# Ledger of designs, part 93: designed miniproteins, single chains

Each design is a single chain, and the fold is of that chain. pLDDT is the mean over its residues in the fold that is shown.

## One batch from the design tools (miniprotein)

Design m3221
Fold by ESMFold2-Fast:
Structure m3221 (fold): chain A 91 residues (1-91)
Amino acid sequence: SEMEELRRLVEELRRELEKHRKELEETELNEHQRFELEMLEAAVRGDLERLEELAREAKEWMEENKEPESVKERFERLVEELRRLAEAAAE
């Protein structure tokens, strides 16, 4: 089922984040990468409230910085996918 597949993906993503934790801490991330990473971390924890807060903040940041519509559209698709992951993780 889709939910079982998403739960397996959540486990895999948690392991990958833990594996690359030191590299991520040492890497100077830009704002897009920081929002994406923080949202991914919230999603794999099943923290839907934090995911929605981060998505709102990122959208406001993109509007203030006049990011192209194509970038905003890609971001919205990412948020939809992360929301599905968060729902699976929150079981």
Scores: mean pLDDT 80

Design m3222
Fold by ESMFold2-Fast:
Structure m3222 (fold): chain A 63 residues (1-63)
Amino acid sequence: ALTPRQRQVFDYLVEEARRGTRNVTYREIGEQLRVSEVTASHHVKAVLDALGPEAIVRAVRAA
């Protein structure tokens, strides 16, 4: 299960993938979540570790 903050990162990445954005930077994620780029990178790693790298593609396909 994801924490609320990790879920927010996951939802943002899914939205960007739906928009066709292939290169979402940690800086962009940090700006949207109001956290540092380093903190954003840690949240992305936690989401990938919890759900796997294909989770974003699966979520986009399910919608």
Scores: mean pLDDT 74

Design m3223
Fold by ESMFold2-Fast:
Structure m3223 (fold): chain A 110 residues (1-110)
Amino acid sequence: SEKEKKYKPSERVKKFFEKFGFNEEELTLEQIEEGFEKAFDYYDKDGDGKLTAEEIKEFLEELTGRPVDVEDVKKMFDKNGDGVTSKEEFLEEMLRFFLGEVEAKEEREK
């Protein structure tokens, strides 16, 4: 089998993924995507398959441990201005964010 590329998350991100059942020191892209899918389902309080900016704000504050502005959430996730984010849009943006964090770390280590 081809050796899958693994990513070492920050301690905060690792603790967040542990909440969703991932206890590995390094995660594959598929495990990261599965973790974000579980997070989406957890914060989708209405079960409508969409997240509000407020629900995404709560998720990001838990993930990062930092306060998040709801207007910044709207700029990142609510690209069509309908007040909600689909599961597909959420996963795309979260994977982009995670890969950006990994890339920034690799740049600092060069």
Scores: mean pLDDT 71

Design m3224
Fold by ESMFold2-Fast:
Structure m3224 (fold): chain A 94 residues (1-94)
Amino acid sequence: SREELIELLEEVAEILEEKAKESEGDRKRALEFTLQLVRHAIELLRKNEPIPEEEARLLLTALRSAASHMDAEEQELVARTMELLERLVREEQE
């Protein structure tokens, strides 16, 4: 699931980057912030490092907010990404 989560996060990052380019003001800043969290999570996963619980919570909150401005297919991708992220964090938190 780690590799699957990385692939899903990379797809989400591409969507966030595209939407940020098409957005302005507070929405653009929020999407760019979410993108930064996604990219950092990908880096940690590739290094086999745990995602800190607080960072994972921030990412989940940011993804949930960003998904509200996405189409149905993109929302499904984000939902699946969040499910795998929550499962991985639960497995790494003792």
Scores: mean pLDDT 84

Design m3225
Fold by ESMFold2-Fast:
Structure m3225 (fold): chain A 65 residues (1-65)
Amino acid sequence: DELLEMVREVAEEVATEPLPEEHLRAIAETVQQLLDARRETIADPRATARHLARQYIRLHMGLPL
């Protein structure tokens, strides 16, 4: 829930149009999986999650990473 809310906030900052809820949920799932896989190597999980969310939203919008 917190991760999905963060993804919505980042989308409001960087997306040029509203993203479907299904896409926001998929991005949140992907970010969570990456955080879980790299938990031991991540010094700041919140900052990393926000960065990854921004990257995936930008990629979805056709923007450079």
Scores: mean pLDDT 74

Design m3226
Fold by ESMFold2-Fast:
Structure m3226 (fold): chain A 72 residues (1-72)
Amino acid sequence: EEKEKLEKEIEELVKELDENLKPGDTNLNEEQLKIRAEIVRLDYKLVNNPTPEQEEQLEKAIKEAIEEIKKE
């Protein structure tokens, strides 16, 4: 049940990202970066069933990745 819920959330986020992304656009805006981060987070949770500590570490890593992308 939890896995099914996560799978649906991922599917909806992928749709939202695809609808807003133009072909060849390399500069993702803040909203698109957030959606990508959420997809990665949910996919990790679906596959690995992480502990709260692991979820916190993943969230931190995602935030750092977004910061790097925003720098160019």
Scores: mean pLDDT 64

Design m3227
Fold by ESMFold2-Fast:
Structure m3227 (fold): chain A 116 residues (1-116)
Amino acid sequence: SASELVKKGIEAAKKGDTEEAARLFREAAKASKDPRLIAELLVGLARINAGVAKLIGNDEGAEYALRGVEAADRAMERDPLTGAEAAAYALSAGIRALRGDVEGAREDARRAEELA
């Protein structure tokens, strides 16, 4: 159940359906026997993606993706469900940065920061 929700959330993020990815990641954490572990893994995935965006993507977009990751870390400290939701926005920001969509990355980072 939780693993299926994570897989669907990643697919939604790749398609640019960021709000659906956020909903699915939150539900994955909620459905898990260990919501904090799920949130930590999803924030970790977003952090790796932001790092890759910085290495091979647009620098401005990558900086927004990193801001999203920092926001997801703060959200996770308060609540793992909100942390997982914020991780989806951070992951989406990184994907958009890799595609050269700086404004999309900025908006996704802002959404993650609203959750922190």
Scores: mean pLDDT 88

Design m3228
Fold by ESMFold2-Fast:
Structure m3228 (fold): chain A 87 residues (1-87)
Amino acid sequence: SVENLSPEMNEQLRRDLEGEIEALRELIEEVRRLKESDPHRAVLLATAAEIVAVGAEFLLEIADMSEELKERAREAIEEVRRTAREL
């Protein structure tokens, strides 16, 4: 754990996590949109979403996050993994 982060650095990491949650939601929506029309592209985007999800999990480990933000991140990560398993 990087428990010695400055408040400014921890705030930046919280903003980074918010951005990753948004990116995951957008990738999930695009995967669902492409699933029938372009399955190959859907698989590539699902793979990209899984990589972003790993980054989000890392941010949850190193930064002090609110419980609400942690729940939102976990929900987005689970939805990525569920969507990828359906391909």
Scores: mean pLDDT 84

Design m3229
Fold by ESMFold2-Fast:
Structure m3229 (fold): chain A 69 residues (1-69)
Amino acid sequence: VVMTPAEKEALAKQISEEVVAERKAKGLEVDEAVILQEVNAVLNGQKPVSQADPDIQKYAAKLEEAAKA
């Protein structure tokens, strides 16, 4: 089944929120807009998961599944 644009947007938001929370828990400053932009770039095939931030790469399986849809 092909994921809808709305489902991809919801997934991008979920992953970006989890990455932001992980970085804040580590005491790092994080730009939430930059994280969301990078997740969207991977989902839209503009950037391979392997070149994404390591914290985003933890979600590689979900991102690859969504990108294939």
Scores: mean pLDDT 76

Design m3230
Fold by ESMFold2-Fast:
Structure m3230 (fold): chain A 55 residues (1-55)
Amino acid sequence: SSPIIAELEKLGLSPEAVAVAAQSLSLAQENGLSAEEALALIKSQVKQDPAAYSS
């Protein structure tokens, strides 16, 4: 999952926010999404509500 973590870090997220985003990625994949699709959803969430991912 290191490449995915690197993509999350590129969004300027704190380590705590990266952990939250990683949990969301895991849940999305359990719902049948690919890692790439799940990452795209998280990026959209960060753009729409950056405060939810701030330290």
Scores: mean pLDDT 74

Design m3231
Fold by ESMFold2-Fast:
Structure m3231 (fold): chain A 75 residues (1-75)
Amino acid sequence: SKAEELAKLKEEYARLGKELEEALKAGDYEKAKELVERIGEILIEAGKIQGASEEQIEEIRKQTEEAVEYLEKLE
């Protein structure tokens, strides 16, 4: 069901968010970049399940790309 898929994505999102926090604390910006990209993919998948518009999906992609570019400047 949509609810079960969203629950799984929510749990994965929480886990990746914690891993991202630890990577940032460690100064591991390469790993942080990978985690940001994975988080973006989860947000897009959750958005599609919830009926997000193409504009909303594109905004998630843009925010993910901007976060990746920011991390690239730190390393």
Scores: mean pLDDT 87

Design m3232
Fold by ESMFold2-Fast:
Structure m3232 (fold): chain A 100 residues (1-100)
Amino acid sequence: SRARTIALAQEYYAAHPETVRALAEGLEPLVELEQKHISLDGEIPPEVAEEIARRFAELALEYGIVDEEEARELEERIRAGTRLDEAFLRALALAAERER
């Protein structure tokens, strides 16, 4: 559920506030790219979604939030239409579950 994902993401943020802030700051250019290209129907051109997906996966791996398999899953989800905010929350939730 979305509520469970948010709760887990908040748990990870509480444990690792500096890491989460650093990732969020690194994602700012991708948020701007999404906002620039998103249609009123919430769709992004495939080539832009691919760039966002790749760069998100690279950043999440760099900050140690996800492993390579989780990064591939999140990249595929973003390419399929998952928003950056949802991908971010999911990445943090996965990290929290790994620490349990």
Scores: mean pLDDT 87

Design m3233
Fold by ESMFold2-Fast:
Structure m3233 (fold): chain A 99 residues (1-99)
Amino acid sequence: SKEEQIEKDLKLLDEVIEELERALEELRDSPRPLDQRRRRSAEAGLKVAKVLKKLLTEKKLSLKEAQEIIEEKVRKILEEKGEVSEEAIEEALEELEKE
């Protein structure tokens, strides 16, 4: 059922969030360029995972439906502002997190 799939996806997202939070704590104060890049990647991944979890939990969406909402939000921002893809993704995630 949809409810069973959402429960499984939520457990997976919780595991991903925990792993990313641990990685960020380990990388927090590293001045190494590779570690700084890993930290930025982990920060971005954590933000996406938290928005996905919010959509699954609060709006009872499947992972696929949640991903489609993020993609649609990004598309609308790109249509309004032109070709600013990374900034559009960050703005979309911030707006969804506020909802």
Scores: mean pLDDT 79

Design m3234
Fold by ESMFold2-Fast:
Structure m3234 (fold): chain A 100 residues (1-100)
Amino acid sequence: MIKDFSSLSDEELEDYVSKLIQEALENSDLSDEEKLEVGEKIRLGILTKSKEEIREKLILLAKLFSESSEEEKQELLKNILNAKSAEEAWEVIEEKLKTL
């Protein structure tokens, strides 16, 4: 089911993405420390100087986490944990998006 995330306000989109990521982390077998690390890498990977770029990244994350299976989300979280930087973590996210 294709959801039109572009119709959401910036605030609604940010809240929705935060809930999707939190739910995926809670369903993971990662430790509390690993969950914090993954969440921080995603947060830093989103941050840029442009509000428009932040919005585009949030839309991509909403699509990825809403369209991916539970197994695909768990694999993505582990790949983000294994990334050495927030930049590398964002590259992992972009690679997964190409498969949707």
Scores: mean pLDDT 79

Design m3235
Fold by ESMFold2-Fast:
Structure m3235 (fold): chain A 94 residues (1-94)
Amino acid sequence: SLKELLEEIIKLLEEMKEAIEKKDIETAQKLVQEIGRKMKEAAKLASPEIQKKLEEAQKLIVGAMLYAEEGRYELALERLEEAIKIVEEALKEA
């Protein structure tokens, strides 16, 4: 179930990326809340090393949302792409 949760998180992050590309901040905010909830569930099942990766990814996701809310879409997308890579690394180690 950890692998399934991480795969779901990656799909939600890709949806968040699409929302930010469309400048749909309302959808991006809803996705951030859902991602945060699933990340908390994943952390309960994860090793300490995977937990650290999820914490790093969560920080980047929050930063991406703050940039998107400021209209700084390029910076938001850069942070989000970095977060996706970290979660993909966590999935490989899961």
Scores: mean pLDDT 90

Design m3236
Fold by ESMFold2-Fast:
Structure m3236 (fold): chain A 74 residues (1-74)
Amino acid sequence: KAEEYAKKAIDALKAGKPLDEVERLLQNAVEASKDAPLGLRIALAFDIAKAARESGYSEEDIKRVLKLARAVFD
C-alpha cells in the first residue's frame, strides 16, 4: 500500500506532473507508511528523495517533495 503510493509519486515526478498531484500522492504515501516497517519507510523515503533530485522541478518544489519524503520515514 505505502509502496504503491510511493511508486505513483515517483512515476508522477519522472513524468513532470503538476506538483499538487505529486504532493497528494506523497501525502497518501505518508498516511499509508504509518503501519509499515521502519526499513521499508527508509527505503521509500530514499527512493522518493532520489526521484525528486533527478527531476526537472524547481529547487523550491524539490524542497517540498523532500519534506514529504522525510515524513514517510518519520
Scores: mean pLDDT 80

Design m3237
Fold by ESMFold2-Fast:
Structure m3237 (fold): chain A 68 residues (1-68)
Amino acid sequence: PVLRVTYTDENGDAIQRTIVRLYLEGKVTAASHDHETKTLTVTAADEAAAREAERALLEAGAQSVERL
């Protein structure tokens, strides 16, 4: 599953820390960052990991998380 995440300058560090944590937990397998648009594309290991990543990123202050 792939997630598209948007964030603000205020929450960028929290979003990055959350992605690193999820990657270390094996829930995120890849992440690609576009600093100009403040958009992050995240690949989750499975459906359950995608739901957890969406929840965690919204808690970290993401403006939106959508499933691709």
Scores: mean pLDDT 81

Design m3238
Fold by ESMFold2-Fast:
Structure m3238 (fold): chain A 90 residues (1-90)
Amino acid sequence: MERALREIEAIVREKLPDEPELAELLIEAARLAARGIEEGETEELVARGQALIEEATRLAKELSEEQQKAALEAAAEAGRLLAALAAELA
């Protein structure tokens, strides 16, 4: 778990070096998703995840096209690593 989350954090920060607020939101979303994989999804985790998605979406709309592409690449890599983590725990 912690190793996968550290790898996600490193990748997100590398792809979004000029957008630390968006990077922090994506990292927090990845941590919540990882907790959902380990503990099962609760109403509280789902609500927190939804709030983070809405905030990240709002920030992404204010970004340049290049920054939006970087954010999508970071989110895709984080999602891929989380899917691999879910497969290992199945």
Scores: mean pLDDT 73

Design m3239
Fold by ESMFold2-Fast:
Structure m3239 (fold): chain A 65 residues (1-65)
Amino acid sequence: SELEERLRRLLIELAKKHGYTEVTAEIAYAELKRAGVPLEKAIEVLEKALEEGIPLSEAVKEITG
């Protein structure tokens, strides 16, 4: 789906911005899917993280916590 592609793209972009690889992004994606988080919520938090310079680990924690 377009939402899943958008989520994956945001995770890759945020991971790379902090010096990580696409593998780190795929692990984060799997964690979010396992947690059953709404895709729209995850995308919104990740877009904010990119704008505000929040690390991927903190963004994932906010989404899942």
Scores: mean pLDDT 82

Design m3240
Fold by ESMFold2-Fast:
Structure m3240 (fold): chain A 104 residues (1-104)
Amino acid sequence: DLAARLAALLAELERAEAELRRVAERVAALPEEERAELRAELDELAAAVRAATPSDPAEAAALKGEAVAEAAARIARRLGLPEAAAVLEAAKPAAAELGRLHAL
């Protein structure tokens, strides 16, 4: 039912948030040079997302949600956090759905 689907989505997002916090803490501890490299990679991804953004607001929000989850997963992999990367990768559909809901 709808309530069960919303509960599952919330649980998925809560797991992704915990792993995202772990990734953010690791990034904050990196030397400035390594953080600058990650920023450059994120800027490239952001530019690619902007170029691919659909005209439909809901689909545009979904694409941006997936892109955030993808960026977080890539950073987690680069930091040697494969379990965090797997959780963040698995959260892409949930991030897309949340994006569509916010576009309403």
Scores: mean pLDDT 78

Design m3241
Fold by ESMFold2-Fast:
Structure m3241 (fold): chain A 84 residues (1-84)
Amino acid sequence: DLSDEQRANLLSITRATARELAAQGVPRGKEVVARIDAIDATPDPAARLAAENALIDELTQEISELLTRAVDAALEKQRRRLEE
């Protein structure tokens, strides 16, 4: 469902975000940067596309799970601060 332009834009945003996270010392940011670099080094277009789609699917799932956990953790921290 993603066009080639949309996929390229999403990968660009992902690369920039991963680099920022890596700069902040987040291990997952470093992992994602390394994986993107490996994908960029893949000369076969079909293999590159398959790897890009796999990364997008993996990160979409991971972001959804992380956002759910972050919201739950933030709400719990706020509640604990109010309860004392």
Scores: mean pLDDT 75

Design m3242
Fold by ESMFold2-Fast:
Structure m3242 (fold): chain A 57 residues (1-57)
Amino acid sequence: MIEEVSDDWVKFTTEDGKTIYVPKDLVPEDLKPDTVLSEEEFLARMGEVLEERRKKL
């Protein structure tokens, strides 16, 4: 589950019940707020966003 905490930060709760705080701009655009992902899967998706941004620099 994805929950907005502020304009800059998003709280993501994994299927394991772990909470991860991430910059809102790093959350994949195609990830729905009600989707449940594992910590590993979520981190992989964020890594893809970071890699795409890095390639555009």
Scores: mean pLDDT 68

Design m3243
Fold by ESMFold2-Fast:
Structure m3243 (fold): chain A 99 residues (1-99)
Amino acid sequence: SMMEEERRERLRRNAETLRELALEAEAAGGTREALLEALERAVEENADDKEFTAILQAMIDMARNNKSELDEEQKEAAKLYKEIGKIVSEEFADEILDP
């Protein structure tokens, strides 16, 4: 229970960070270069969270190389990224409905 709450809070923070990165990239003109700069900064700032940095690194590799080929770790990071986005949407709805 306690570990689940800590993981949920970590996922919330990570999802908020991803949202901020998306807004930062949009504000800088929505370019690949702006996204890469924001992602590389996020990797440095979150070096202690291995799961989150794996997600960020997968996004960097995809943006840099337009690669159709991801390694297994990058594939898992991409899945987690999608799940984080889903969790944020659901939790944000909960905050609006039951503040």
Scores: mean pLDDT 62

Design m3244
Fold by ESMFold2-Fast:
Structure m3244 (fold): chain A 66 residues (1-66)
Amino acid sequence: MDALQAARDEVAAIADKLGLSEKQKQEIVDEAEALAQKLIEQGMSPSQAATQAVAEGLKRALELKK
């Protein structure tokens, strides 16, 4: 739970810093949470899943920027 919340908050902060719209921010946050949950279901630890979700969220935010 806490790891998923931390990942959501960190990705949301990145989107905000980059000036993304609220809809883009919500989409990236939702994608990161879904990815983390999927990885946990596949046997990855919550900490590793959160780390990977944040990395993908950052990559996605930068792609939306340009």
Scores: mean pLDDT 81

Design m3245
Fold by ESMFold2-Fast:
Order: C-alpha cells, then sequence, then structure tokens
Structure m3245 (fold): chain A 80 residues (1-80)
C-alpha cells in the first residue's frame, strides 16, 4: 500500500540522516537533498504503478541509499 511505501521512505530518510550525521554540513545537506528528490520519485513511481511490490520498492530504496552514500563518502575523502 501507499502507506507502507511512505513508511519505508521515512525509515530510509531517518537511517540516512543518522548514518551521515558526522559528515561535513555541506556534504550532508547535498546528500540529503539528493536523497529526498529520489525518494519522491520512488513515491511517484509506486503511485503510477500500484502493481509494484513492497519488495521491489525496498530494493530500489536500498540501491538509491547505497549510491548516494557512496557519492557522499567520496566527497568526504576528497576534502581530507
Amino acid sequence: SMEEVEKLIEETLKKFEKDISNYPKEIRDEALKRLREELERVKQWFKENPEVTLSQVKSTLDEIYNRIKKEAEKKVKELE
């Protein structure tokens, strides 16, 4: 359901904020902005394709999470 998708999105956002809390502010802000934009796209995707399973949504969220986190980690290392 949409409610379950919204809950997964909220949990993904909260976990990400916690995981990058020690990153420089400018990198955190950019990563969070990127994540929010892609999470909104996932919500629209499910709205347009209600046959999509929660498992598929979770897999997509995991891919987005890992990609954005890796990009943020690279930026942190570049500043060191």
Scores: mean pLDDT 86

Design m3246
Fold by ESMFold2-Fast:
Structure m3246 (fold): chain A 81 residues (1-81)
Amino acid sequence: SLSEEAQKLLEEGKKEKDPVKRIILYRKAARLFYLANDEKGLQEALDEIEKIDPEAAERLRKSFELVKTGDEAAVRAALAQ
């Protein structure tokens, strides 16, 4: 399932020593948790990103909120930040 794939990426990120690679793994996990409607997993992935890069976590969180509302123009605006 998407949640199981996301959980594996989250666990790989926790073992990764390079913070840039960790963020990439956590971002992939967050997207898969979002698609799976796994709110707990999504929050855990975002919390891990926030510990490394709070601005990246906030931008990703806003991006998911805008996608959920179906506002395509607002999604484009958020990604341009």
Scores: mean pLDDT 80

Design m3247
Fold by ESMFold2-Fast:
Structure m3247 (fold): chain A 76 residues (1-76)
Amino acid sequence: MTPEQKELLSRAEELKKRAQRLLDEAIANGDTERVEAAQHVLDIIDTAIHYIEKGQLEKAKRLIDAAEQELARLES
């Protein structure tokens, strides 16, 4: 695994933890719209991890950047 793959994987794992916290909170609150949004972000992160593992780092980076932006919006 290259240093760039390790960096992107580390970012993806941190975003996954944040998205999981949002999902758990949304479930506890019965917020269906927020549950769906958090699940969507988790799907983007899982897809990004798949691209990292395949060495498609530009695709992975775009997905990580998109997930990070969406999480920042949901956490506001």
Scores: mean pLDDT 86

Design m3248
Fold by ESMFold2-Fast:
Structure m3248 (fold): chain A 91 residues (1-91)
Amino acid sequence: STEDAIKAAGKAVYDEMTKEINNGKSQQDIVNAVTKIFKKYLQKVKSIDEAIKLLTSVVSSVGDALDDQGIDKATKEKLVNEVLLALIREM
């Protein structure tokens, strides 16, 4: 189902974010990895409302991963904004 796909996307983003941060990857590598996951799951949605739910799930998972890894507020805000802009460009 689309709901299962959106949930799976959020988990995939959280897991990938945790891996990328623990491996010391750059912010650009993280943005690219999240965008790749988003594009894969975007192919499974059929409406703008579903695309917005997917976007919300992915952005929320990015924020959660950064919080759980103890990333400072300023770095988190910058990275969340860069991810959001990258994902909107793919819609």
Scores: mean pLDDT 89

Design m3249
Fold by ESMFold2-Fast:
Structure m3249 (fold): chain A 67 residues (1-67)
Amino acid sequence: SEVVENLKIMAESTLRRLERLGAPPELIEEVRAVADEMIKAVENGDREAFAQHAARLAELVRRIREL
């Protein structure tokens, strides 16, 4: 799925940025967990859950960019 592939790329990019910024492992783990939940939502066909987790990931990315 192109959506799953794009999600994986975005997650990898975000995790790489976190590592460069010296973010704590707990924050990196939180981003990874949210990305995993988004993938599960796609696999289950749960569009509402996917949207909610996508919004959470976007919020985390926004906060990271402000570090």
Scores: mean pLDDT 77

Design m3250
Fold by ESMFold2-Fast:
Structure m3250 (fold): chain A 92 residues (1-92)
Amino acid sequence: SSEERELILQAIGLALRAIGLELDAERLLAKDPNNKDAKEALELARKALELAMKAMDYVDKGDLEKARELLKEAQKLLDQADEKLAKAKAKL
């Protein structure tokens, strides 16, 4: 139960991070609609959110190993999204 709780909290944290990055990317795209790095950041953040949500479903199903794999992938995508968003902001 403590491991399940920790994975759910991690998934929630990653989901909130993904939502924040989506909002930042969308705000940047409102100012610069052709910014490729911002579009790529948005897509990466959306995929990370989907993986974090799937990880919570796998925790509910008792597949903690699959949940950890999905959370690791979500973390990687969010780190890539951060890099793309930083690059997008540097062009302003």
Scores: mean pLDDT 91

Design m3251
Fold by ESMFold2-Fast:
Parts: structure tokens; C-alpha cells; sequence
Structure m3251 (fold): chain A 65 residues (1-65)
């Protein structure tokens, strides 16, 4: 049942995305302690882009299965 496997993979991807979000939140926390407000905005944008890219990759892997 390809559909059931796809549902399981989607669930796994959601869990992995949640973990990646925690890692990026930790990175932002570290940056907030070190960077000025002007430098923090580009850093936050890079963090969001990284999460989006990883999420797209994971979804691609699920679809390819």
C-alpha cells in the first residue's frame, strides 16, 4: 500500500522538520546573545531560508519514495 507508506513518511518528515526547527531556534538564541539588532535580521532570514530548504528536500524524498 503505497498510500500508507506515504502517510508514514509524511509523519516522519513532520517530526524531522520539528527537530530542525528546534536546532534553528537554538542558533537564533545564540545569535541574539552575540549580534546587534541590525545584524540579527539577516541572520534570522538565513535561518528561515535554511529551514525551508531542508523541508522541501525532505518532502521531495517522501514523494520520491
Amino acid sequence: DKDKKLEELVKKVREEIAQLREQEDQRLEQARQTLSPADLVPFESQSAASLTGQAIRMIGDVVDE
Scores: mean pLDDT 70

Design m3252
Fold by ESMFold2-Fast:
Structure m3252 (fold): chain A 82 residues (1-82)
Amino acid sequence: MKERELSILLTAAQLIAVGYQVEGVDVTEVIEHIRRAGKALDEGNLDEAIEHLRRAYQIAKELGLTDLAGTIEKAMKLAEEA
């Protein structure tokens, strides 16, 4: 179930980020890191996925996007508890 929960959280984070992009917030870098985290997970590279999630989290936090940052943090925590 962990892989499914991670996939759901990454999808949720991506949808939230796209929502901000539609509103004119520059979240391109956050979206790219979320996408790369998903690819790393599909390839079984958990350490690479965690690094991309950490970077996405820091950028979202710096932008003040608390809902996006919180969703990414949940994904990162779940990946780290693997």
Scores: mean pLDDT 84

Design m3253
Fold by ESMFold2-Fast:
Structure m3253 (fold): chain A 63 residues (1-63)
Amino acid sequence: MTPLQRRIMLLRAEDPTASNREIAERLGVSVATVSRAIAEIEAFGLADPEAAAALHAELLAEA
């Protein structure tokens, strides 16, 4: 998983009400970049839900 994808997951965990636009502004990237990264994260979650859940737990512990 890329550093950008990890930051997006962490931000969504900290503020689940944040829009893709707000995440993009906080990270200094385009909304298109955030949308693409979220699609990749969701594809990973669908392919391996247990690994995705474990990674999410690790990111929350690092926060």
Scores: mean pLDDT 73

Design m3254
Fold by ESMFold2-Fast:
Structure m3254 (fold): chain A 66 residues (1-66)
Amino acid sequence: SEAERERALAQARLLKALLRRSSTVARVAEHDLGMSAEEILAMSDEELAELLLARRREAQKRQELL
């Protein structure tokens, strides 16, 4: 939905801001997303939002199988 996309975009922007300020956040994000903080920061807010949304949807799908 549009609300899900807007929420993901807000989360992407917040994550990028935190990555610039916190090495701890960078390490957690690198582990969770499977890419370097540099790669995450190189993504556009929209690209990162789409990645976060896709991963959330995949996790939700797996939950529905339980």
Scores: mean pLDDT 79

Design m3255
Fold by ESMFold2-Fast:
Structure m3255 (fold): chain A 61 residues (1-61)
Amino acid sequence: EENDLASQLGKALADAGVDPMTAARAAKLLVFEKKPIEEVAKEVGIDESTLREAYERALAA
């Protein structure tokens, strides 16, 4: 479910040291709005590799 994926992504980003508000915004843009990782990383100010790793962890959960 998309809600579960968003929760897992938020957790993975928080574990990587990303601010909770920024993590929630990134999860919304990636999971619900289906934006590309490159655009989301640029928009929220997260390193692209960090966002990609967190997303892969969320998908594996």
Scores: mean pLDDT 80

